# Designs tried in a protein design run: designed miniproteins, single chains, continued (5). Part 9

Each design is a single chain, and the fold is of that chain. pLDDT is the mean over its residues in the fold that is shown.

## One batch from the design tools (miniprotein)

Design m16281
Fold by ESMFold2-Fast:
Structure m16281 (fold): chain A 100 residues (1-100)
Amino acid sequence: MLEERVRELERRVEELYEELKEELERLLKEEEERARAAAPAIKTEEERRAAVLELMERLGIPRELAELMSAGVDDLEKQVEALELLIRHLERRLRERKEE
């Protein structure tokens, strides 16, 4: 059940990602350019994690959810909760974009 729910939510995230693709690609390009500028520096795992959390905050994802997603845990219930919150945020951004 939970495993099927995760797949269902991942599909929904993918659908919402396609609708917000242009905005997400722009944000990802900005972070990639920033990473390239810092390329001569050796990055630790902690620095990479901090960069991922900053990117997620820019996408409007709450810090608690961003940390949960970056933790790399096999807890299916936590994954379902994280995906449901992500879907809610993506749907909210899509609604805000339509109002502009």
Scores: mean pLDDT 58

Design m16282
Fold by ESMFold2-Fast:
Structure m16282 (fold): chain A 89 residues (1-89)
Amino acid sequence: GLVERLAALSPSARQVLELLASAPTPLTVYQVAQRLGVSEVTARQALQELEEAGLVTKQAYAGSFRYQVVPELRPAVQAFLQQRQALAE
């Protein structure tokens, strides 16, 4: 299910998912890399993992691809991330 897919994410994919879930607009690979302080290779690999898990979609926009959390899954993803933060004592 969705919870199992979220729990199976690598640390890098989880960081990218948290960024995309909080971002007001879809982000490019470059913007993800810059905001997280990681390489574009790391950002691309994390985004690919999220796409394969069905958690993120990409769209061509102004000569680049922009990534966002699947709109139907966004509330559930945000709830999962908030719940994990609340359990950190």
Scores: mean pLDDT 80

Design m16283
Fold by ESMFold2-Fast:
Structure m16283 (fold): chain A 64 residues (1-64)
Amino acid sequence: SMREELEYNVEQLRAELEREGKAAGLSQDEIAKRLQETLMALADRVAPINEEMSQLLREFAEKG
């Protein structure tokens, strides 16, 4: 499903941001905040063309 595929992609993005963020000296909270902001920005961008995907992205951003 779109939800499952999107969840998988979000976890991959989280892992990448953790790897890069830790190498750059960022805290876990800072890395989590960057992920949340990235997902919210993406949700805003897709909202006009895909409300369903936008809603799912916001849900994943809130879930952390």
Scores: mean pLDDT 82

Design m16284
Fold by ESMFold2-Fast:
Order: structure tokens, then C-alpha cells, then sequence
Structure m16284 (fold): chain A 61 residues (1-61)
């Protein structure tokens, strides 16, 4: 079966792909970062949105 590490890597790749598409559509990386940092800090899904924050940093470099 899929390990927790494999699931997290799949989720991370998903966030990278979505972030790349949003930037291509003209969404600001700065606004994406602010939005996901807010969701990380203010929801019960902090770990998941933390991965989204890392994906934005990786794509926006």
C-alpha cells in the first residue's frame, strides 16, 4: 500500500502543479503565498496548507 511519505509526496506534486497553473493564469505568487499562509495558520489543515506554501516557494523561486 501507499506509505504516508508517498501520500505526502503525491500531495506536494499536486500543489506544485496547481500553483504552476495558477501562476500561468496570471495569479500573483505573492498573493498565493499570503492566502496559503493564512489557511495554514487559521485552519485545522495546517500541515496540508504548509505543503502548499512550500510548493509556492519552490515554483516562485
Amino acid sequence: GMSDEERLEELRRGFIEVTRQLIEMGVSPERLLESYEFLRDHTSFGREYGLAVEAIREVAE
Scores: mean pLDDT 80

Design m16285
Fold by ESMFold2-Fast:
Structure m16285 (fold): chain A 106 residues (1-106)
Amino acid sequence: MENERLKKEAEERKEKAKKLKDEYNAQLKELSSSPFFGEAENEGKRAEAAALAAGMTKVKEAVEKYPEMSKEQIEVMEEAARAEGEAAGAKAGVDTAKKKVAEAEA
């Protein structure tokens, strides 16, 4: 069933996002002594908020399309959206720090 597939896909996306978040956070910790860390952190927070908003919009669209979706299915999709948002924020932080360091050394 379509909604059951969405739940399974959300569980898989949540797991992948958690692993990516941990990897990017480890890289950010190594970059914490950089003079660009504050800019990287701010950009990460903006990217996280934007990705979470987009993810939650998709959850709302899925609920509207499949109104019989269980509370548990909705919760898993929301958790996936949050995890993907956190991973996107961490990635944007790493990318920003690396870009600023490269520009300063150019």
Scores: mean pLDDT 81

Design m16286
Fold by ESMFold2-Fast:
Order: C-alpha cells, then sequence, then structure tokens
Structure m16286 (fold): chain A 126 residues (1-126)
C-alpha cells in the first residue's frame, strides 16, 4: 500500500540520517550531527504518524518490512547518544543539543517500534 511505502521510506531516510550523525560525531562535528539527528527524529515522527493512521494490516506489513532497520537505527541512536555524552566535556553546549536530538529520536523510535509490533501481534491474533 502507499502508506506502507511512505512509512518504509521515512524509516530508510531516518536510518541514513542516524548513520550520517554518527560519522559527524566521530569527527567531532557536533553541529552537523545535531542537524542529522534532528532530521532522523523528524523522519521517525513522520513514519509514526503514517503507522498510527494506517490500518492494523498496513501497520503490521510496515513492521515486517522494516523491523531489522528499526533495530539497527535504535543501536545507532544509542551509539550517537553515548558519543555525544563523551564529547560534552569539551563542547558542553553543542553536545547538549546533540544529546537532546538523539534522546528525541530514541523516544520517537521506541513509540514507532511499539506501534508496529502491537499492530503485527494484533494482525496475527485476528
Amino acid sequence: SSLVQQGTTFVDQALQAVQDALSALQKGDVGTATAHLSAAASHTRAALSVVQSASTQDAAAFYQARSSQLAQMRQLVQENLKLAQELSKDDSQGAENAILAAQEALDLLNQLQGAGSDALQTAKSA
């Protein structure tokens, strides 16, 4: 369905943004990392909106298509958060913004994974 395609596209964009953020943090570029983490949060929020408006069947299909990418994104966001926390000792203001953006992305990702997982369980139990 078009909703499944939209949701999967947003997850793919969010995953790329989280990967780009980690690369920026590894170079000490907290400003660029914050922009990428904010983009990841925005794409994750868009995916969550699609899943929440979708039928149970479409939301379940989305989760089956992207569960591994969502798990990878969670791991990478946690790596971003840890590295931003380590960098906070040298650039407290820039690192704080990256930490807040990573926490927002992680919260939205937890909501998205929960909504998708619940939809899949409901679809299989129907």
Scores: mean pLDDT 89

Design m16287
Fold by ESMFold2-Fast:
Structure m16287 (fold): chain A 85 residues (1-85)
Amino acid sequence: EEVEKALALPDPEERAQAFIELGKKYFEEGKYEEAVKYFRLAAELGPDVLSAKAYTLLAQVYRKMGKLEEAREALDKAVELMKKI
């Protein structure tokens, strides 16, 4: 199972990247709730660069779902993280 394999990765950066790829897969399949879940996990685990990327992708999913306020909040998080880099 891809989720279990991602959780078993020893490096948080590798786990964050794996969650980003899993989120992208669900997003392409139109499974937006699952994409949100995995992009949020990536945003919480990754270094600032990967977290910013995950929040940017999360905002794209929220826009597809019509959740414009949540999309704006995710973009604001990405901007704040990019200021730290």
Scores: mean pLDDT 80

Design m16288
Fold by ESMFold2-Fast:
Structure m16288 (fold): chain A 81 residues (1-81)
Amino acid sequence: KKKEIIEKAREILYSLATSPELQKRIDQAIKALETIADKMSEEDLINAIELVFRSILEKLGLTRQEAYELAKKFAEELKKV
């Protein structure tokens, strides 16, 4: 389940961030999440991924409010995995 959640998050993030710089940031964030995933609950993992979504969306030019709302939506999609 946790591996599938991380993989789905990676796919969504990569679809959003087409620049090489953002893709490198996504790779680093995913590696960090993979390292600690076994120490986290599924809920804690999804919460951590939501923060990654917010960070990437803000770098894409979304306002903090827009990034917050969209990141919540993606986190809800991850709960369905």
Scores: mean pLDDT 80

Design m16289
Fold by ESMFold2-Fast:
Structure m16289 (fold): chain A 65 residues (1-65)
Amino acid sequence: DTVKEIVSEVLGVSPVKDDDNLFKDLGADGGLLYTIVDKLRERGLNLTVSDIIENPTVQGIIDSL
């Protein structure tokens, strides 16, 4: 829920699927990764840019939490 909401808001895409790759499917770049991490932290979810790079799907981010 929260991860999909933040990814949708930051990347300006809707709907967002669990299997969507942030770089290949959703067009994320390095600057957008920092914004996603910052917004996740605002929601109390701790994760790093490296976690996203290693698991660059929406489901991969959720599984890293």
Scores: mean pLDDT 79

Design m16290
Fold by ESMFold2-Fast:
Structure m16290 (fold): chain A 92 residues (1-92)
Amino acid sequence: SEKLRQAALLELYRALTLLSQVPGTEEAIQLVEEAIRALEQGDYEKAIQLLKKALEKLEELREKETNPEHKELLEDAMREVKEAIRYLREAQ
């Protein structure tokens, strides 16, 4: 479904905006950007795999995060990535 793909892309761009406000998120940002490129090429399976890797990195960052504002931004970004994965699974 094109609508579900567009919904997933919107969630991923929201995640990138949130992550850009938190230092040390460069690897997670790169994984999300690679997932967006995979989606633009129609590779849903690769996009989901990259987003799962991004979630693992974000969970590690969240556990180590001592700044409550940054922790909230990480949790919000993780929620957006999880929603994107859900939309992409429904789109397959």
Scores: mean pLDDT 90

Design m16291
Fold by ESMFold2-Fast:
Structure m16291 (fold): chain A 57 residues (1-57)
Amino acid sequence: ISEKLAAILKGFGLPLSKGKALEALKGEDKDRMKEIVPELPDSLLDPFAEGLKLTHE
């Protein structure tokens, strides 16, 4: 989980310190994701959410 999530965060240039909060969202609440990661453009929210689901498996 942590390695895959770290790769996703690195891909988007996001700080790893947000990783635990992002993992908790599991990619279903776009508004909450945007509050935690305002750096993510809306067009990338769906791909990022799918990535978080993959790290949760």
Scores: mean pLDDT 58

Design m16292
Fold by ESMFold2-Fast:
Structure m16292 (fold): chain A 78 residues (1-78)
Amino acid sequence: MKLVITLPDGSKVVLEAKDLQELLSKLGDFLLSHGVSVEKVTGLKLRAIGMELDGKSDEEILEELSRFASELVAEAQK
C-alpha cells in the first residue's frame, strides 16, 4: 500500500506498507511526530478499520486517510 500526504507547505510525504495494519502504524507515528493528539490518531485508525469492515476498497481507504492526515497535520500546526 502507498499513502501520499500533502503537508501545509505543499511538500509530499509517501508512506509505503505491505498491508493496512503496517500503514496505520507508520501513519500513527508520522502524525504523532507532527503534533497530532493520540485521541485523533486513534479515531483515524478506527475509521480506516471500519471502512475495511464495510468492504471499502484500498483506494477508497487511502483517499480518506490522505485527506484526513493532511487536515490533522494542518490543524496541529496552527
Scores: mean pLDDT 83

Design m16293
Fold by ESMFold2-Fast:
Structure m16293 (fold): chain A 86 residues (1-86)
Amino acid sequence: LAGRGAWYLAAGEPERAAELAEEAIRRSTDPVERAVALFVLGLAYAALGERERAREYLTQALDLARSSDAPERLIQLIEEALRRVE
């Protein structure tokens, strides 16, 4: 589930969070699930110091979330993350 990627980020394991997010993207055709996975991947790269990659994935997550009628809370979280990576 999407929550596992977020849990690994909170636990300080961004590399595992990235692996789970990449797996979720490969397995899911649901745009909301893919948006969450892209969001986790963006946060994982931000935690690893990869700002350019983080921005790219967070931007993809935001675009997909907005186009797929994702929950407003998810959109707000992605926007906040984008502001933090500038």
Scores: mean pLDDT 79

Design m16294
Fold by ESMFold2-Fast:
Structure m16294 (fold): chain A 58 residues (1-58)
Amino acid sequence: SEKQLKIDKLIRDGKIKPLIDAVERGELSVEDVAKILGVTPEEAKKIIEDYKKRFGDL
C-alpha cells in the first residue's frame, strides 16, 4: 500500500529508529508516533514491533 511504501522509506532513511528510541526514553508515546507517521496507534505499535523483530531489541 501507499502508506506502507512511505513507512518503508522512513525506515530506510533512518527516521523510524529515532522515534522508537524516543518512545523507549519516555519522550514520546505510541500515540505521538502514530500522529507523526499519519497512522493509527495500533499500526504504530505494529511498526515498532516489526522494527524490533527485524533489527533486534532497542
Scores: mean pLDDT 75

Design m16295
Fold by ESMFold2-Fast:
Structure m16295 (fold): chain A 61 residues (1-61)
Amino acid sequence: MDEQNKELIDQVRQHVTSVVGEEAGKEVEKKLREIIKNSDVDTFIEKARKLMSEVLKAERR
């Protein structure tokens, strides 16, 4: 995995963990790793941003 992709995954996981919890952070990391294996980098970045936005919106309740 590219260092850029690893840093992005780590950053998203840490942010989700701090907001929603460690279990949600682990799920998001696994989903992002699945996306990167099956998709190009542009699709991965788009999916990562969307997933993070959804998680943050859910926490606001």
Scores: mean pLDDT 72

Design m16296
Fold by ESMFold2-Fast:
Structure m16296 (fold): chain A 67 residues (1-67)
Amino acid sequence: SVEEAKEELLKDPTNAEAVHRLMREATPEEILELYEELKKKGLLDKNPVLDRQFRVAARAAGVEIPE
């Protein structure tokens, strides 16, 4: 589920499977909302690989993440 994938990603930002599951199940609005939450929590600054993977996966799902 989207909720489960969010929890997995918040617990382990290196979990690429959680990113992919989220992109398959979440709406564009939920994807953008989670990205904003991760950014505000500083998780993207601490995990630049996550930032890149999230942006790439979101774009593949048809969602473009702003700066």
Scores: mean pLDDT 78

Design m16297
Fold by ESMFold2-Fast:
Structure m16297 (fold): chain A 94 residues (1-94)
Amino acid sequence: MRRFTVRMRGALRAVRDQISPAAYAQAISYLDQIANATDPADQIAYAQQLGQIIRQGASPAAVDALIARLRAMTDDPSLTPQERAVVQTIINSM
């Protein structure tokens, strides 16, 4: 989870200037909740909230750029099936 959340923070930071400060803060909070959740179902629920917050608070260009970065991440064979499900849930919620 730590490597995954570091990569996710990097992706969010790359589009930070195109996301409202409130939406960015909420997205980081949900990412921390994903990292700290012990239940896979809770991780998916937080991933859905993260995607929705970005969809509502980010420019269309930032959404497209973030989806491209997240899709590139799903090609990484070092991701666990659970981490891949979290990434895919974020993409599907944006």
Scores: mean pLDDT 83

Design m16298
Fold by ESMFold2-Fast:
Structure m16298 (fold): chain A 85 residues (1-85)
Amino acid sequence: SPEEKIQQAQEYITKASYYLLWFRNVDKAIDYLEKALELLEPLLSPEQLERIRKLIEQARKSDDAKARQLLLQAIDLLGDEIDRL
């Protein structure tokens, strides 16, 4: 159901934030955010998906400090979009 997908995506976003905050693990945060996006793909507009995916792709190409900033922005945007569902 959409509700189950949203809940699982929220759990993945929480895990991404946890790894980013406590372990500074950029790769693990990206992995969990991509899992959340896969679940949310049918629920979000293409424009919303593209915006978030661009932040994640920029994070992959950035140093750890910049990557963490970009991933926190992606987490915030994704949280806002979920709150509108």
Scores: mean pLDDT 87

Design m16299
Fold by ESMFold2-Fast:
Structure m16299 (fold): chain A 84 residues (1-84)
Amino acid sequence: SKVEQIRELLKEAEKFLEEGNFDKALQKLVEAVKLFMTLSPEQKREVFPEIAKTIDKLIEATKSDPEAVTSLETMRNALEREVA
């Protein structure tokens, strides 16, 4: 399912983040977000907490880069609007 594909992409993003490969972590997160936008409202509400948690981990990892933090917070807010 698309939900399981998103979960696998988030797992890959977290692995790259643990390896210090921020660019690849962000790439996998963007792929997950693209799939998320194609989900039903019910599926979006189901998986949003998992995507939000991964975004929050990337924000913490990039807290010294204000531009990266702003971009990730903008992404998080846009996804939160999809589940409101």
Scores: mean pLDDT 89

Design m16300
Fold by ESMFold2-Fast:
Structure m16300 (fold): chain A 73 residues (1-73)
Amino acid sequence: MSKQQHMELAKQEIKEMKELRKESKDEKLKERLDEIIKKAEDALNKDDMKEMIMEVASGTVEIMLYNLQKKEE
């Protein structure tokens, strides 16, 4: 993947994390998402590709775990 493609995917994942933060009633999850979003946005602004990928991956895992938990309710 090109650098530009990674940046566009990161922006999309950050948007999805922000949407999950608004939907979730779990205060601890919201706090974790706020930290991940902030670090991902900071990394994106600083062109820190490695940090951006790591933070986006963390956010994606949180989204996947939330969706899995919600479906088992």
Scores: mean pLDDT 80

Design m16301
Fold by ESMFold2-Fast:
Structure m16301 (fold): chain A 101 residues (1-101)
Amino acid sequence: AALSPEAAEVEGLINKGGLYMSQGDYEKAKELFREAIEKARAAGDARTLGKALVALGLTLHAAGDTEAALAALEEAVRVYEAAGDDASAAAARAQRDQVAA
């Protein structure tokens, strides 16, 4: 699918955040994912917003902030459900349940 310049920028932030997360730089990863969340929210891009919220939630959990991780994952579930993306909502619920275990 052709991405808008704005969608491509947000996907780039998510990809960079994922690289920092894989390197254990959780602070830089959180910064990038929060920027992606703000841009996706401003654009009304629910799918990219949900994706960035899941990435933030997993990064928060890896950093030891379980409460903030659960909040981000729960928001991702609501975003995907509101968008009618049942598959992504189910995946986000599974991630939330694993973090809560």
Scores: mean pLDDT 87

Design m16302
Fold by ESMFold2-Fast:
Structure m16302 (fold): chain A 68 residues (1-68)
Amino acid sequence: MEAKQKALEIAVQQGLEAGKQASTLTDQKKKNQIIADKASQASKQAKDLGVDDMAKILEDDAKKAAAA
């Protein structure tokens, strides 16, 4: 349970950081790339914590963001 909570906190923190970095850009494609990169990073951290289900969801979200 603690590992899952930590993975959620990391995912939220990475999402907030992506939002801050994206807000400094005017190019929508670059914004989407930053969001995708941070989601992929959160997926890797969730996987390292053993929360594989969360990691799969975050990886799928990263692919969707990169395709937008």
Scores: mean pLDDT 74

Design m16303
Fold by ESMFold2-Fast:
Structure m16303 (fold): chain A 74 residues (1-74)
Amino acid sequence: SAEAEELAARLEALLAELRRAIEAGDVDTAKQVRAELAEVMERVREVAPADLYRRLTEEAFALLQEYEAFVRAS
């Protein structure tokens, strides 16, 4: 659906923003982007086909692990 496609694009943009915040050492921005990412991921879970949701969560997995390590070190 158009909604699922828009949410997937937003998810990709937020992943890029999160990576930049982590690389910059910007904890406050990283936490804000992570919160937005969680909200978008929840929406994707509700509206996207299961296969698309799985693919997007697999794509996000490594970066979300880097985020957890980054916040723990901060």
Scores: mean pLDDT 84

Design m16304
Fold by ESMFold2-Fast:
Structure m16304 (fold): chain A 93 residues (1-93)
Amino acid sequence: SELEEKLAKIIKEIEELLTKGSDRSELEKLVEELFKILKENNLVKALLGVEVAEIDGHRRLIITFLDTDNVPLTVEFNSAELKKALEEKSKAL
């Protein structure tokens, strides 16, 4: 529960900054903090890249990371889907 609460807080902060149109460097720092926690809990192997793009008039956060099976994955940040996935993985620990 403590891990889930900590992750939910950082995810919410990323969502708020993305919505406010905050600086890319602030978003990158929060994503790095999120992935540090995920790595320490063996949920990912490494953060590979963070990009902020404007697609169809909307700011999108694009994250590339290496999963626990050494597969590079590129995903768009979605706070609801990420929270659900992390809750499921945390219950397996």
Scores: mean pLDDT 76

Design m16305
Fold by ESMFold2-Fast:
Structure m16305 (fold): chain A 82 residues (1-82)
Amino acid sequence: MLEKLRKVVEEAIKKGEDPDEAILKYLTSLSDEEFDKFVEEMEKRNKEMLEKAKQAGQLIYDRMKKDYEEFKKLVEEARKKK
């Protein structure tokens, strides 16, 4: 769930750890079923966020799209490590 991922990132920042490393460790610790559910939830949320971003303006849309592409790369890296 995205809320668990947010907690992982917050804890990493609080400890002075790299948030990207913490995300990778979390995602690779998930079972294959949990990982697939996470990817499905992420894709659904991204679709909703991009639709809202279009209403907010082009700059916000472009930023969210770029942030999603970077996050998707991190998710694919975690998948390769499984």
Scores: mean pLDDT 78

Design m16306
Fold by ESMFold2-Fast:
Structure m16306 (fold): chain A 58 residues (1-58)
Amino acid sequence: SAVEARRKQLLDFTANQAKQLQDTIRKNRETLSPDEAARKAREELAKANAQIEKALAE
């Protein structure tokens, strides 16, 4: 059904956003100071959430 197709698209999109966020945070934790890594993690989380919200609104 169209509902199932849309749900799959949103789940796939959300999973990809989560993976990218996780990879970015891990890389920053390895290369940056703890304080800088924490700030970058917060910024990346906000960005990922905004993209997910935008996708859900469409």
Scores: mean pLDDT 80

Design m16307
Fold by ESMFold2-Fast:
Structure m16307 (fold): chain A 94 residues (1-94)
Amino acid sequence: MDEELEPLKSDKPLSSSTKQQIQATLQRINDLQEKVKNSKLPEEEKQHYLDVLSQAQAELNLMAQLKVKDEYIKEAIKRLEGNLALLEKYLSTL
């Protein structure tokens, strides 16, 4: 919903729509962390996925803190959502 992706770097706070997308993605990561913890995966594999999910959370929070332009955050979210969908599909097969 951000129609103003054309301006180069922004010194302004994140848009409300981008903040909402970050919150939604963080909620999805939290849900997946619980699914991983409660799965029958080997301990090593659980730790790997939990680390990946924690890194994703840290990356989104860091992007927000560094005032990264909305378009880059949306790109990161799109990539992350793809990876989250693959993990959800994998966990559903266990």
Scores: mean pLDDT 76

Design m16308
Fold by ESMFold2-Fast:
Formats: sequence, C-alpha cells, structure tokens
Structure m16308 (fold): chain A 65 residues (1-65)
Amino acid sequence: SAEAEELKRRVEEGMTPAEAVDYALRRGEITLQQLEDIIRKNREDGRLTDEQVAEIEAALARYRE
C-alpha cells in the first residue's frame, strides 16, 4: 500500500507509469513480485490502460529472466 501510494504520487507529479515502476525497482523500494501484484490490481480496477500496461511490461523486461 505505501509502495503503491508512492508510485501513484510520482505519476501524478509527471512520471509515466513505466518510469515510476522502473525508478522504484532501480532503488530497491519494491520487488518485482510486489510490483506485478500492484499492476494486476490496478488493471482489474480499470486504472491502467492496455497501452500503459504494454509500456510497463517493456520496462519490466530488463528485470525478468
């Protein structure tokens, strides 16, 4: 929840969702698994578009096997 609130704040301050997730992962503020859970929940709630999800997935490719 605190991690999700920080991601939301950074997006509201001008980061794209993909930029906000990359920033949090680079800083070790959130694990890949925690981030995937947050993205899934926000997608289910209609808070992320398909285009935003695709951009996030492209950014996450750097952190996946």
Scores: mean pLDDT 77

Design m16309
Fold by ESMFold2-Fast:
Structure m16309 (fold): chain A 81 residues (1-81)
Amino acid sequence: LPSPLDAVKEALEDLEKQLKEAIENKDVNKLRSIRRQLDDLIGQITFAGASYPEQREETQKLRERAERLKKEADEEIEKIE
């Protein structure tokens, strides 16, 4: 059965790839879009962690990764603006 975390992990991997491309292209609008999507994923990960306590370790790792990518997006936006 597909895990709700599998969808989140796949989305996070895709956003990480998109973030790198947006940074290389200095695409502020894309960086802002990615930042919003990362905020949404952090919310989904938080909800999953509360709903599935047995996945707590995995949800913590995914949250930390999403928060790190969000910080990177914020820093790159500041450099361009």
Scores: mean pLDDT 81

Design m16310
Fold by ESMFold2-Fast:
Structure m16310 (fold): chain A 62 residues (1-62)
Amino acid sequence: MQKVTVVTITLHDPASGEDITIVHEDTTEKGLKFKEEMERELARTSLPVEIKIEEKDAKLDF
């Protein structure tokens, strides 16, 4: 069974009052890299950010 890392990023935009949710599913290595890149970019904006990482089984679609 192949496992993938799911990175969920939730942004609270105080200007619009809307929650923006980004979900990225990839291999563990690429998922962790995506998380780090997003954390680095979001740190520059000072916006409230929640980042969740979850590992799950990927079904191979033929």
Scores: mean pLDDT 70

Design m16311
Fold by ESMFold2-Fast:
Structure m16311 (fold): chain A 87 residues (1-87)
Amino acid sequence: SAEELIKEIEELAERLIAGEISLREFDDGVIALIRANLSDEQASAILQRLAAARHEVQAALDAGELSEAEALERYAKRAVEIVREVV
């Protein structure tokens, strides 16, 4: 279900924020979950929005506006929001 998918992505987000998984492991996990549970069109829409969110967070990190931990938390939370908006 959409609720189960969101819950699994929230669990990955919490693990990323806690430093239990790498950013790559988070991205790979999210991509696997959306591809298993959503249409190719929905998955493509999420991936495009995640790329935009990554760009914004990276820009803020590079500008010294965020710590690395704050950047990971912002990206993780934004990833959950993006999935929730598409499903």
Scores: mean pLDDT 89

Design m16312
Fold by ESMFold2-Fast:
Structure m16312 (fold): chain A 73 residues (1-73)
Amino acid sequence: GPPADPRVVEALRLLDEGQELLDQGRYEEAVPLYRRAIALLEEVLGPDHPALDEARRNLKEALKKLGRYEEAE
């Protein structure tokens, strides 16, 4: 299998925690977890990798719920 990159392991943990916060409507708390997870995955996979699409969509939705439209672009 692919090597267990500690940045990927950390990112997946942050995405799981962030998803739980989103499911509870805790958008302000979810945003920093998604931002950190995306940054870690971009370092390993590159910024254009399809695996980032769901995390980026969830971040954009959370930012829209908070009225932070400029950050959601």
Scores: mean pLDDT 83

Design m16313
Fold by ESMFold2-Fast:
Structure m16313 (fold): chain A 68 residues (1-68)
Amino acid sequence: DAPLPPEEVARWLLENNTIENYLLIVAQVRNHPASEELKKIAKEAEKKIPKEKLEEYEKLLKEALAEE
């Protein structure tokens, strides 16, 4: 089986309506090459995340990347 396209995985995560899944979509787009469709899905997910949780996640990710 070929791996699912990232856009399909992102839509599945968006449909499962959890903050964790929304953060996973945003993280994927920010840290990996992304199509226009995937970027659109990430923007939709980002709107569903409380700003406080999104900022917390962004800080943790930036700190982790800065170590390497």
Scores: mean pLDDT 67

Design m16314
Fold by ESMFold2-Fast:
Structure m16314 (fold): chain A 91 residues (1-91)
Amino acid sequence: AVERLRRALLEGALREARELGIPEEEAERLVEEGVERLAAEYSEEELELLAEIVELEIELRRAEEAGDEEKAKKLREELKKKLAEAQAYLK
């Protein structure tokens, strides 16, 4: 879960960094700090769910950028479902 979450967050962070003009090294540092914090607080199952949510957000952004409305709609519904599951773990 930790490695899956790190990969997903890094992919998303690098994409945001490119869009916002932030150095990739800074994005990588923020991801590492974030993953360490989350890994200390959440279980393996919770980290896996977080990784899945991040992966879905990245796929949704790609679908929206490509103008694939049908795929984007399906990804939004799946993301809503996963976010509802994650709500059980929010403080």
Scores: mean pLDDT 78

Design m16315
Fold by ESMFold2-Fast:
Structure m16315 (fold): chain A 81 residues (1-81)
Amino acid sequence: MSPQEIMDEAYSKLSEEDQKKFDELEDEILRGLLLREPFEKVEAKIREMVELLKKKAGLSDEDAEKVFEHLVKEARKFLES
């Protein structure tokens, strides 16, 4: 399963309230990237998003790390573009 598929499946298991929290973190990450905030702040928000999936959707440590690495890589590519 790809990191995107893992994330999509985990998101579907979240309550409506936790999906809203996830969406808010995603918006904060996108805003941080657009405003060229320090990358450590963006990375911290990505980690918070992945920890939400672990705690609320039952994501394994292995799958959580795969999702984290994927999102960090995408964020870095965005800044290089």
Scores: mean pLDDT 85

Design m16316
Fold by ESMFold2-Fast:
Structure m16316 (fold): chain A 74 residues (1-74)
Amino acid sequence: SMEEILRITREEALKMREESKGKSKEEIKQLAEEAVKRVLERAKERGIEVTPEQEELIRLYFETEAQEVLEEQK
């Protein structure tokens, strides 16, 4: 369900933000990509089918989170 995808996404976003402290722009972008992969893996483990459109939304979410973290650092 979309509700479970959003819950997993929020949990992985919190982890990404914590891991992003003191990291470079490139490292933060890598953490965002890793967070996307973890969301997809966790959804699959729970038997949740993620559509290509939902995957794009997850990617956009973490791209936005990475940009926000970078703006907060400067």
Scores: mean pLDDT 83

